# Designed miniproteins, single chains, part 76

Each design is a single chain, and the fold is of that chain. pLDDT is the mean over its residues in the fold that is shown.

## One batch from the design tools (miniprotein)

Design m2806
Fold by ESMFold2-Fast:
Structure m2806 (fold): chain A 57 residues (1-57)
Amino acid sequence: GEAAAQAAVDAARAALAAGGDSATAGKMNHEAMVREGADEEAAERAQRESAGLVARA
């Protein structure tokens, strides 16, 4: 849901702000989605989207 998506984005942004790379951001995003009850497919999709945003930055 929306809460899982927001948590994933926040986790990825926090990891990047702490000096992490895109792989670390993707992992944190995946873990946040799973913690909020998202399934593995939704978490994988969010992880790929976060990696794409970082690559364009």
Scores: mean pLDDT 65

Design m2808
Fold by ESMFold2-Fast:
Structure m2808 (fold): chain A 85 residues (1-85)
Amino acid sequence: MAGTTQFGDTTVTVDADGNARAETKSDDEKIYAELKDAKVGQEAEGRIIKETKNEKIISKFKGRVVDGAAGPGLEVVEAETVEKK
């Protein structure tokens, strides 16, 4: 039903409605995920933005949206760290 990918200590899940969520093991981190173009059969691009007290890390991922019984899911095929501050 939902697609899930792992980026270090961060897990990104796409639910049945095509919404992306980022989860971390720490409340000290501000983590959020952006997902663009979550249409079935299309290439989806997203970013994970991880902001701690001392740094900001942006990781970009690319995948394909697949049809699920309860809505779209994401298959990640490519992931890269884009920038670090």
Scores: mean pLDDT 57

Design m2809
Fold by ESMFold2-Fast:
Order: sequence, then C-alpha cells, then structure tokens
Structure m2809 (fold): chain A 64 residues (1-64)
Amino acid sequence: DDRERAAAGAREAAARGDATAAASMAWGFQLSGGNPELARRGIEAARAGDAERAAEYAVQSARA
C-alpha cells in the first residue's frame, strides 16, 4: 500500500506546477480503490490548470 508515497508524488507535482501529473495520480487512486468523487474533482482542477488543487484532491482521494 503505497498511498503515502503517491501522496508525496502528487505534492511534488503541484510544487513544480505540473497539473497533468497531479491529475494522473488522482485518476490512479480512483482505479485502485480511492474515493472516485475526489479523484474526479482532482482531474477537473487539473483541466482548469490548478496544480495545487489537483494534488490536494489526489491526496484526499488516497486517504478516504
């Protein structure tokens, strides 16, 4: 169970402004049993260009 490592990766993606990488992590969490609503919100944030919000939702999805 690599949720903590995945959460760290999402935060690192946000720190460098990579909204696409953060969204990819949110999508991965949905497929591996994370919270699908939070994962979807993360993808929506990334499409809006908000890397920090996308990473935040990815982390929340992993920990729900």
Scores: mean pLDDT 66

Design m2810
Fold by ESMFold2-Fast:
Structure m2810 (fold): chain A 55 residues (1-55)
Amino acid sequence: MEAVKERLAERLKELGVSEEQARKASDYALKGKFEEAGKVAGLSPEQIRDVVESL
């Protein structure tokens, strides 16, 4: 659902991620690719998972 991706991107931006990287990382995270999401965002896979679980 696009609303979940938008919320995830906003959460990532709050952690200092740029808008482009936040949106791309959100796409990877919603597909379960937490390592790729973390690499794009400059965050650990655990941080990406925590953000997804907080939605």
Scores: mean pLDDT 79

Design m2811
Fold by ESMFold2-Fast:
Structure m2811 (fold): chain A 83 residues (1-83)
Amino acid sequence: GSAEAAARGAYEAARGAAPAAGREGARAAAEAAREGAASGSAAGAGGAAGGAALAARGAGSAPDWDAEETARAAGEGAYEGAA
């Protein structure tokens, strides 16, 4: 469904954009993905998650969460927003 598509898009975008965004990056990605998915667009959720992860990376995040954890948080946020 659309929630699963949004989750997958957000996961892939966040993982590609932020290999080590840390916990703050994961939170930002999840929130951006949730808002994007709520707009009714899987592409929007992916774009929002990628943007948030990139921003977090630029700000310098501690490596307390890896890229997989950031991507998973973004996917979960997108799923919740779309559902």
Scores: mean pLDDT 66

Design m2812
Fold by ESMFold2-Fast:
Structure m2812 (fold): chain A 101 residues (1-101)
Amino acid sequence: DRALRDELLKEYEEALKSSTPEAIYTRALLTAWATADDADAWIARAVAAGLISPAEAARLRRLSPADRAELRAWVAELEALQKKMAELGISPEEYEALLNE
């Protein structure tokens, strides 16, 4: 479901823009799920741990393997970029300025 893939990517990108505890939690969950080698095993453990609801688990399971692979690649790239920016002490504003030069 491409619409679900795009919806999940948007949720992840909105979580990247916010420093609230809820946004940090959403980012961490979506990153962990998207980059897990076994998505079904990850979802089962997350439900058992109370990290996600059974309804959210059903939603994540609707994503096709191909759409999940694309989402995984995008999330991994964006997380690597965020980590590099943090390690360099570069603010999002400074990074955007550098990209426009």
Scores: mean pLDDT 77

Design m2813
Fold by ESMFold2-Fast:
Structure m2813 (fold): chain A 79 residues (1-79)
Amino acid sequence: GGEIAARLAEAGAASGDAEEAARLGAAGAEAAHKLGASPLVQAGAGAAALGAAVGAALGDDELAAAGARAGARAAREAG
């Protein structure tokens, strides 16, 4: 659960595209939730998705990547 969410968020961050980071972050958060990952893993995956989405909304690829990576790390460390 958490590893899949973290890898999707990191792949989005590595794309250099805020829209792609937001899309993959959202998919990772949904997967963690649907698979019944722990609350801390779900919170980390959700943080990755939200950070990437904020970056995308602002047109800031670096902010989207930073948010996605921070949330991915939290999700991985939690589970």
Scores: mean pLDDT 82

Design m2814
Fold by ESMFold2-Fast:
Structure m2814 (fold): chain A 97 residues (1-97)
Amino acid sequence: MTTQDLVNRAQQYIDDGNIVSAMRFLVQAGRLMIQNGEDPSLLVPPLQRLRDQLIRQGMYDTSRYVDRAIRHAQQGDIQGTVRYLQRATRSAVRELQ
């Protein structure tokens, strides 16, 4: 599966409101991007859509972690992007309880 395939699947889950699945696919995409030396800025548009969906669902703590992931992606820091996406995923599981 390519990075773009994983991003496309994540975007479908964002559209469906399935936040945890969307985040899991974005983490997988980020890990593959680390292996392939890909530009983390490719994650910025899907992360912005994810943030907007989180705000609509009232998941404000999770949205702050996604904002941090966006900033790291904009700075070319793929490792930081993945780290904050993993934190966001854990936060989303807690906020959905």
Scores: mean pLDDT 87

Design m2815
Fold by ESMFold2-Fast:
Structure m2815 (fold): chain A 55 residues (1-55)
Amino acid sequence: MEELREKVKELIEKNKDSGITQEELDRLAAEFGVSREELVDIARKIAEELNKKKL
């Protein structure tokens, strides 16, 4: 799970202009064998943490 969180953080930082696309989320979910809904929830929490410290 920690590796997934790290990948999501990188994706959020790279796509700050338009945000993460659905296709990118689907790819990451498939790589780690998690559901899309679970991945979106993880991404939201990570985005909140990054927003508190820095963007």
Scores: mean pLDDT 72

Design m2816
Fold by ESMFold2-Fast:
Structure m2816 (fold): chain A 59 residues (1-59)
Amino acid sequence: PPSPEEAAQIALLRRTIASLEEKLKELEEANAPQEVIDETRELLESTRRELARLEERAA
């Protein structure tokens, strides 16, 4: 099982991913500049990779 610190980090990353997914949807619906959409998508993808890495190690 993950340590309390690892569990807290995983929880924060999951919350961050949810917020970024919501923000990306809002940006796409608002027809935001492509650069802003791309930057948000890149951040979302990197955060998802970090979460996957931590979850795999915490298992």
Scores: mean pLDDT 82

Design m2817
Fold by ESMFold2-Fast:
Structure m2817 (fold): chain A 82 residues (1-82)
Amino acid sequence: SSIQEEVNEMMRLIAAEAEAFVAERMLEKKASEEKIKEMIEHLEQEIKILEELIKRSKDEKLKERLKETLERLKEIKEKLLE
């Protein structure tokens, strides 16, 4: 695999982890319904991107981290929908 592709995948993982953190904080702060709706839409798009990246990735350790982050995003989304 290309080193550049591996770096791009790692940067994408970091971005997804940061997004999960923001969503968790929005849930904790009981953000407005409008902001929650926007975050849910954003999380749906992020989930789709990570699922596609997991299918493409050749790095098994990175793939496991991506899967962990994907499950975290899905769990946060379900909590925001409550």
Scores: mean pLDDT 82

Design m2818
Fold by ESMFold2-Fast:
Structure m2818 (fold): chain A 65 residues (1-65)
Amino acid sequence: MKKVALVADRDRARAEATAEALAKQHGYDDYIALETDDLEEVLELARKLEEEEGYEVQIHVLRPA
């Protein structure tokens, strides 16, 4: 099963940088960055990737501290 890092943040550049770093550090097959703070949108995409494409998805939602 392919492993994918799914990172969501309102700052797309931060989401992309974080997703790429996580994928490289943990040996994930790919990464996806979303410019969103909507958890429901993130979970729906993760569900589609897992059920329709067979990915193992690791979800990270980033928000300003």
Scores: mean pLDDT 77

Design m2819
Fold by ESMFold2-Fast:
Structure m2819 (fold): chain A 63 residues (1-63)
Amino acid sequence: AAAEAAKAAERARNAAAASEATGHDVGYQLAKEYAEKAEAAARAGDAERAREFMIKSSQAAGG
């Protein structure tokens, strides 16, 4: 649970960082917002919410 939430948050951060390479598009800003939400969910121990935001961050980054 907590470890899984932390992994999801880390993956969301990596997705946002990767999307930064494409410039500061709407997709990058949305990916960053979802990455921050994934981190907040991970800090709360909510693995399900962290995973949800990780997926949304990846999608916003362009897949």
Scores: mean pLDDT 73

Design m2820
Fold by ESMFold2-Fast:
Structure m2820 (fold): chain A 51 residues (1-51)
Amino acid sequence: SEELEEFIKKKNEEIKRKMKEMEERGVPVSEIVGEALRMVGDMVDALLEAR
């Protein structure tokens, strides 16, 4: 659905913003990747609830 597509776009933008913020703070790449994967998991959980 269009709503689902927009939700994914917004969540992807949030993840990108978080990763950039962490990079600017000098966080290790492994930790940045771990946080991004966690945020993707949160997005998937929200999508499962929306079904």
Scores: mean pLDDT 81

Design m2822
Fold by ESMFold2-Fast:
Structure m2822 (fold): chain A 98 residues (1-98)
Amino acid sequence: GDNLEETAEDARELGDEYEKRKDYKTAAMMYNGAGDIYRDLGKYEEAIELYERAAKLALKAGDNKLAAESYDNLSGAYLLAGDDEKAEEYLKKAKELS
C-alpha cells in the first residue's frame, strides 16, 4: 500500500540523515527497516539496495552482528528475487561474521 511505501521512504531518509552525521550503526538499522518494508511490498530491487547499504555501514560501525543480520536479510531478498546464487553467497557472508 502507498502508506507502507511512504513509511519505507521516511525510514530511508532518516537513514541518510544519520549517515551524514556519521552515526553508521543507526543509519544501518534505519536502512534495514526500510528494506524490510520494500521486501514485504515485493519491491526486491529496492530492498536489496537498502540491505547492501545497511551491511556496508554496519561494517563501518564495527558492528559485525548488525552486518551479519544485514547480509542475512540480503540473502532472503535475493532468494525472493529468484537469485539463488547471490542468496547463498550472502548467507555465507552472514555466517562468517556471526
Scores: mean pLDDT 90

Design m2823
Fold by ESMFold2-Fast:
Structure m2823 (fold): chain A 90 residues (1-90)
Amino acid sequence: AKEYAEKAKEYLKEKRYLDAIAYADEAIELNPEYAEAYYIKGRAYFELKKYEKAIEDYKKAIELNPEYEEAKENLKKALEKLGKTLEDVL
């Protein structure tokens, strides 16, 4: 799980967003409670302008880790792209 998540982070840095999603999905398959993998996947979807998918993944990361401040901040940014606020989803 960790190896796939680390590779997904590397692909995010390289702006290879589809590869980042694929490797984050592999991390999730191995550990469905891996909050960071959902966060990485959400970031990749956000960069691809797939904001609704990014919101779903950020919400899942926060569900698994309620203190995940980076996921909360990026959820807020994704919601703003759709003209929504945290009150609309939390």
Scores: mean pLDDT 84

Design m2824
Fold by ESMFold2-Fast:
Structure m2824 (fold): chain A 103 residues (1-103)
Amino acid sequence: TAAEKLEEALARVEELLDEAIARETDPRLRALLEQLKAALVEQLKAAVSEARRNPEIDIKDLVDEVLRALDRLTAIAIARAPEHAAEIQALHDRVVEILREAA
């Protein structure tokens, strides 16, 4: 189901971000990644809940909403730590790949 695919994507996104956070030695970037993870996980959980409530919903529409949230969160993180823009963008791109595979 759409909900099952989004739950799988959520688990993969959490694993990816947890690994990135665990490997990060810069405490400022680590804190920003923790904030990005918390907000993105909340958005994905909301998408899962919507898919469970409406099993006929197009999963692509839910994925597109999460991708828009990811873009906003990424822009905020880069604005707060522009010196880490390349690392933040690389994580963004990997999350995008996971989310697009779910659609």
Scores: mean pLDDT 89

Design m2825
Fold by ESMFold2-Fast:
Structure m2825 (fold): chain A 86 residues (1-86)
Amino acid sequence: MTLVLVLRGLNEEERQRYIELAREYAARGKKVTIKQEGDTLTITIEGLSVEEVIGHVLRAIGLGLDGKKVEIRFEGDTTTITIDLS
């Protein structure tokens, strides 16, 4: 499965945590692409298990319950999670 994380309004600590997450997945042999466009960080991770994707979905739901703006989209084998942390 492919996971796309679209992250807006990150502070420096949050940005570093997401980049470290991407680095950890790359170290595990996953294909990782990181793109910065203005204040939006997009991380694409290919080759995730269903359980790994579910973990990210549950975290995103938790952020939504805490009042962050979260959108989760499922398209075939790709899960896109958009989070506004501002």
Scores: mean pLDDT 85

Design m2826
Fold by ESMFold2-Fast:
Parts: C-alpha cells; structure tokens; sequence
Structure m2826 (fold): chain A 64 residues (1-64)
C-alpha cells in the first residue's frame, strides 16, 4: 500500500475537515497507512495531501 498509486474511479467526497475530496480520474499516491482504517494520500494532479478511508481505495479506486 505505501508508495502505491491509485486512479480514482468514482468521486470520493470529503468526510471531515482533515479529509481530501477526490474526483474521478485523479491519481493518488499512498504516503502512510494509519491504524484507524485511514490512509494519508497525495493527489498527484493537485499536490494536495490528506486522509481518506482505506475502504475508498478498495471501492472507488484502482491500482495503477
């Protein structure tokens, strides 16, 4: 997971103030896996970093 890149297949909405909003077609890199089922990612299209649920990578993204 850490260092892996994913292409977002469905829009991922912001779930709290620390999370990223991601759009279909965005490519994200996993920077860190957190114990709460969250992952820290960088949006490679925008340069933004933030948290998303690990489940969003399973359901709404595909490994590049």
Amino acid sequence: MVGDEYRVTHDIPKFNEESLELKKGDVVRVEEVLPDGLVLVENLNTGEKGLIPASALADDAELV
Scores: mean pLDDT 79

Design m2827
Fold by ESMFold2-Fast:
Structure m2827 (fold): chain A 67 residues (1-67)
Amino acid sequence: TLEERFEVVKNFVEYNNIPGVGDELARRIAEAFKDEGYNLVNSLTREKLTSIPGIGPELADRILEAL
């Protein structure tokens, strides 16, 4: 579900201490990747991340570096 995806994103952000990602942005990430099937991490690309409102290249790079 979207809520399960949101929890996965929130836990990932918290565990990796990624600054600049609050609840609103975590929900946008969860929504963008809600249909990515079995592996959210392998679906994370700079292009997909920067397509999300509020994520610029620097924040996308920080998220990807945490993987």
Scores: mean pLDDT 70

Design m2828
Fold by ESMFold2-Fast:
Structure m2828 (fold): chain A 65 residues (1-65)
Amino acid sequence: SQKRIEELQKEYEEAKKNNEVEKFIEELAEELKKYALENATPELTEEEIKEKMEKIIEEAKKALK
């Protein structure tokens, strides 16, 4: 939801201030992975969800450079 995005932006700013951005990304990745696995469909396997999550994490890390 929009509210969760706003909360994540606030957490990101706090992590940036504390030099914990990498930790923030890793924690967010675990949260999103858990959410994706809980919402898996017969057409979307756990393996495919994991691969998609790994790509999102990689893009997020790249964007911070």
Scores: mean pLDDT 67

Design m2829
Fold by ESMFold2-Fast:
Structure m2829 (fold): chain A 87 residues (1-87)
Amino acid sequence: MDPEEFEREVNASLSRMASEVMRRIAERLRRDPSAPQELIDLVEEAARLYDLAADYYLAGDVEKAEELRKRAQELLRRAERLEEEHR
């Protein structure tokens, strides 16, 4: 009900959803024999960081949560570049 609590809850939910999507992508990549292990590792680490970000949002440590989310986004940008190299 508090606007700040609502924003933290929304950001936690979005980070949790991002982690879940990344885990599903990693599972698909693990079944593809042509997928580079580095790509799988980047996506799995991004999923872990999104889960941690969600936990920190719920704990009220917004600064730490945002740091972790930015790190996850950087890993995903690296993953996208690797995927483009293999197209």
Scores: mean pLDDT 85

Design m2830
Fold by ESMFold2-Fast:
Structure m2830 (fold): chain A 80 residues (1-80)
Amino acid sequence: SMEEKETLHRLIALKIRKVGAEFLAAHGSPEAQRLAREAARLLDEAIRIIEEEGKVTEEAERLAEEAARLEAEADALLLA
């Protein structure tokens, strides 16, 4: 269905973001590593919820939004 395709697209996007966060958690400054590690954890939790439920839940969206805030903070530190 259209909804299943949208869920798959969201999962792919979250998995790509998780790979980026895991890379920064291993290669950034100590503060960027801390933020990126937490973002990766939140993204992993969101991915697991979506995979278990077969749909994007409100909880998964909240976790992904929190991860996005941490990702932005880590990126700002990388650019400084």
Scores: mean pLDDT 88

Design m2831
Fold by ESMFold2-Fast:
Structure m2831 (fold): chain A 57 residues (1-57)
Amino acid sequence: MLSEEERERMARNAERGALAAGGDEAAAKQTRDAVLSGETPEEAENAGVREVVLAGE
């Protein structure tokens, strides 16, 4: 995730991964935004899923 193009591609892959794992649209968007902000796809995916759980409180 060094170039802008690679980061955008990773963000899209992470978003699709979150949806494929059963995450909702909010989790997918959070995952995409986290990768775009510089997080790794793995961290972003975990953050997206966790954010939905925290929002449920």
Scores: mean pLDDT 64

Design m2832
Fold by ESMFold2-Fast:
Structure m2832 (fold): chain A 64 residues (1-64)
Amino acid sequence: GEKKELILRLIALELRKIGLEFEIELLKKSGKLDDPEVQKKIKELEEEIKRLEEEIKELRKQLE
């Protein structure tokens, strides 16, 4: 049913978000925070997380 498809998509997005948060943590622990390329990569990952959070919020509203 439609609800099962929405739940599976929600799980996939939550897992994707966790993966991106883990990538940011690894970059921060690399000790290269003064590197402009590392700073740019962190910003790009943070922007992707924000987009995922918006999609997750919308899907959660559809499940309520």
Scores: mean pLDDT 85

Design m2833
Fold by ESMFold2-Fast:
Structure m2833 (fold): chain A 63 residues (1-63)
Amino acid sequence: PKPSDLLVQATLEVMKGAAYLSAGDREGAAEAYRRAAELARADPEVPAAEAEALEERARELAA
C-alpha cells in the first residue's frame, strides 16, 4: 500500500474514535485510537511523535 493510504486509514480511525467518545463508548474509542497509532507507525512519512500521541490517548481512554 502507498503511504497516503495508511494516513487516510489512520485519519478515519481517529474520526471513528471521536464518534465513539460522543456516544460514551470509551473502550471503542481506545481501540480506534490504538489502530490509528499502529497505522501512523507503519507510515514512514508520519513523525513518531504523532503515533506516540495517539498511543498515549488510547491508553488514557483504556484506563
Scores: mean pLDDT 78

Design m2834
Fold by ESMFold2-Fast:
Structure m2834 (fold): chain A 79 residues (1-79)
Amino acid sequence: MVAGFELVETYEASTAVEEAPEQYRQAITNVLNGHAVKAEELTPEVLAVLKKEQTALAQVAGDHLFVLKGDEVLVYKKL
C-alpha cells in the first residue's frame, strides 16, 4: 500500500492494451506513449506512488492511477 492507493493489477507493457479491460485501454495507451501526470493532478498520494515506482510516466483516470515502470504497466486504485 502507498498512501491513498492500492496496487490492483500489473500488465506486461507489450500486451497491456490487449489484456486490459476496455475502460483501461486509453489510459494505458497514453502512459505507453509517454504521458506525464498534469500538475493539477499531482496530489501527495499520486506523488507517493510516482516516487515509490521511480517514474514520471503515469495517468490519473477516475479512481485509478496508471503507471509505466520499465516494461510493466501498474494499475493503482484510490482507497
Scores: mean pLDDT 83

Design m2835
Fold by ESMFold2-Fast:
Structure m2835 (fold): chain A 73 residues (1-73)
Amino acid sequence: RRGEIVRRAAESVELAGGKIDPETVDAVAQAVERGDVKALSEAIKKIKDETARNAVAFAAAHALGVSVEEVLA
């Protein structure tokens, strides 16, 4: 619903030494703001760091009120 929750999750991952492409963070946040689960799933797949991908996917799924499995599919 709000992309800010995703941006906060990405910031926390980066502070912990994880890696996320800034363009990918923006794409995920925008998809969450639009409620576009397909665009969100496509953006999440671009995150190469598995821990970062999971953290951002959980935050985005909760923000949209959808399952994590739907976002990670």
Scores: mean pLDDT 78

Design m2836
Fold by ESMFold2-Fast:
Structure m2836 (fold): chain A 60 residues (1-60)
Amino acid sequence: GLEELKEKAEEKIKELEKKIEEYSDNVAATQRAKRDIEEYRKAIEEEDEEKLKELLSHQN
């Protein structure tokens, strides 16, 4: 359900924040991670279940 998708998205945000810390010298990787975090946060705020599913599936 939506709550489970929000929880998974928050975990992905945490993973992306860790990647930003690890790849601080890689501007391209850091910028991609920041965009992904913004996308997840927006989807959580808007409670967009379909967008959350889409974002989570892009890990394939």
Scores: mean pLDDT 78

Design m2837
Fold by ESMFold2-Fast:
Structure m2837 (fold): chain A 91 residues (1-91)
Amino acid sequence: MEELEKIIEENKDKDTAEAYEKRGEAYYELGEIYFKQGKYEEAREYYLKAAEYYKKAAELAKTEEEKKKYLEKAIEAEINAGLALIKLGLS
């Protein structure tokens, strides 16, 4: 967790596709960690943050191929946030 928090902190003030991708990936991994611990509310919050940052990365992407990759990651994060809601009984 310390490494993921460091990645988020080091990239929080950078407005580039790569920096948003790094933050998205770190939030996604935090979502997975909390999901495995049964902390579904926290998992959902982190997955939604991951999706937000991946969408920002897509907006700043230099190629259509990079944009597609980031949007696919955002969709995956949103699906996992939905799974966390199902686990909370809020589906």
Scores: mean pLDDT 85

Design m2838
Fold by ESMFold2-Fast:
Structure m2838 (fold): chain A 70 residues (1-70)
Amino acid sequence: SPEEEKRIKEIEKKATDIVDKYHNGELSLEETIKKLEELKEEILNDPNLSEELKEELAYRIDYAIELLKK
């Protein structure tokens, strides 16, 4: 739905902003991981997202965290 698409874009923007702040030196690795985990919790508790989208978006956050830890 348009509402769901808007929420996905908002979540993607939040994730990108967190990672950009890490690359710019504004956030430590630990702070970045914590903020991404907080975003994942926000996703999983979002009543405007389907269960399938929650799982997909949470998986993408986990993948981003894995890439940061390399």
Scores: mean pLDDT 86

Design m2839
Fold by ESMFold2-Fast:
Structure m2839 (fold): chain A 50 residues (1-50)
Amino acid sequence: KLEEKIEKLAKFIKENNAPDSSEEDIKKGIIKYGKENPEQVTGLYESALG
């Protein structure tokens, strides 16, 4: 479930905010942010994906 949300969020960010970035790089950024800010990750997914 979490990996699926990360994939959806990465695709959303690429299409709407970072078209010049690879989906793979965006996904890595999300994972890094989640590791540094674990308590905020769920809210981030909910806010970005609706």
Scores: mean pLDDT 70

Design m2840
Fold by ESMFold2-Fast:
Structure m2840 (fold): chain A 55 residues (1-55)
Amino acid sequence: SLLELLKKALEALDAGDYELANKYLEKIGGKPIKNEEEAEYVKLLLEDAIEVLES
């Protein structure tokens, strides 16, 4: 499900595994993360999306 993929992407980012995070982001049509600044931004977006979907 979308929610599961978002949670897996966030889990990978929290672990610093950008390669794994990008694999999950690709499955949901997300843009690949190219640097740490983008990773921090995408992490915030994923956290917000998960919160909204769980509401």
Scores: mean pLDDT 82

Design m2841
Fold by ESMFold2-Fast:
Structure m2841 (fold): chain A 85 residues (1-85)
Amino acid sequence: SNDDYISLLERLKEAVRNEDEEKLNEIIDEIEKNLSTFSPDQQQDLQDIINLVKEILDTTNPVMKRLQRDFLLRVIDGRIDEIKK
């Protein structure tokens, strides 16, 4: 449901904001295991978000990591806001 999708995005947003890399890996694993339960549009959005999270996790430069994190937070917020309309 859209409520389940919003809840997932809000959990992901909190883990990104808190710099909780263990939680991010847990959420990615959960998404990858359950990807087929989402709509095709939601699956595409989640794949794009997973790719952005993986880029953050692989980035060692603190400045670049922060910029990537801020970008991802804006992406998630925009998606939640669009669904809530």
Scores: mean pLDDT 85

Design m2842
Fold by ESMFold2-Fast:
Structure m2842 (fold): chain A 61 residues (1-61)
Amino acid sequence: SKEEAYEAAREAVRKAAKALNISLTDEQIDELARKAVEESKYNVESARILAVQAVYDLAKK
């Protein structure tokens, strides 16, 4: 379901941010998750992968 994809994406964002020692607001987490879900066409596994990639893209310095 769409809800499952959003939940998985938010979880993936939180875990990736923690692993990279990045502080994200709830709004940033929701935005990254929303974009990942839309790009994945609401597929749960693809949403997780894209969400992790988005956090890594933010972290690259």
Scores: mean pLDDT 83

Design m2843
Fold by ESMFold2-Fast:
Structure m2843 (fold): chain A 60 residues (1-60)
Amino acid sequence: EAEKLYEEAKKAYKEGNYLEAIRLYSKGAEIAKKNGDYEMYEKLQKELDEVQRELAEQIN
């Protein structure tokens, strides 16, 4: 489940859909954390931080 959200979020990010990517990464991170999958949680948080930085750059 969290892994599928990670893949969907990466696809959205690649397509330039930053808000959708942020939403999907955030949802995936919540699911990974609830399931105790800290490796996936860390991966999702890293990607989420990257997309958020890119979005901030687009606004500025």
Scores: mean pLDDT 81

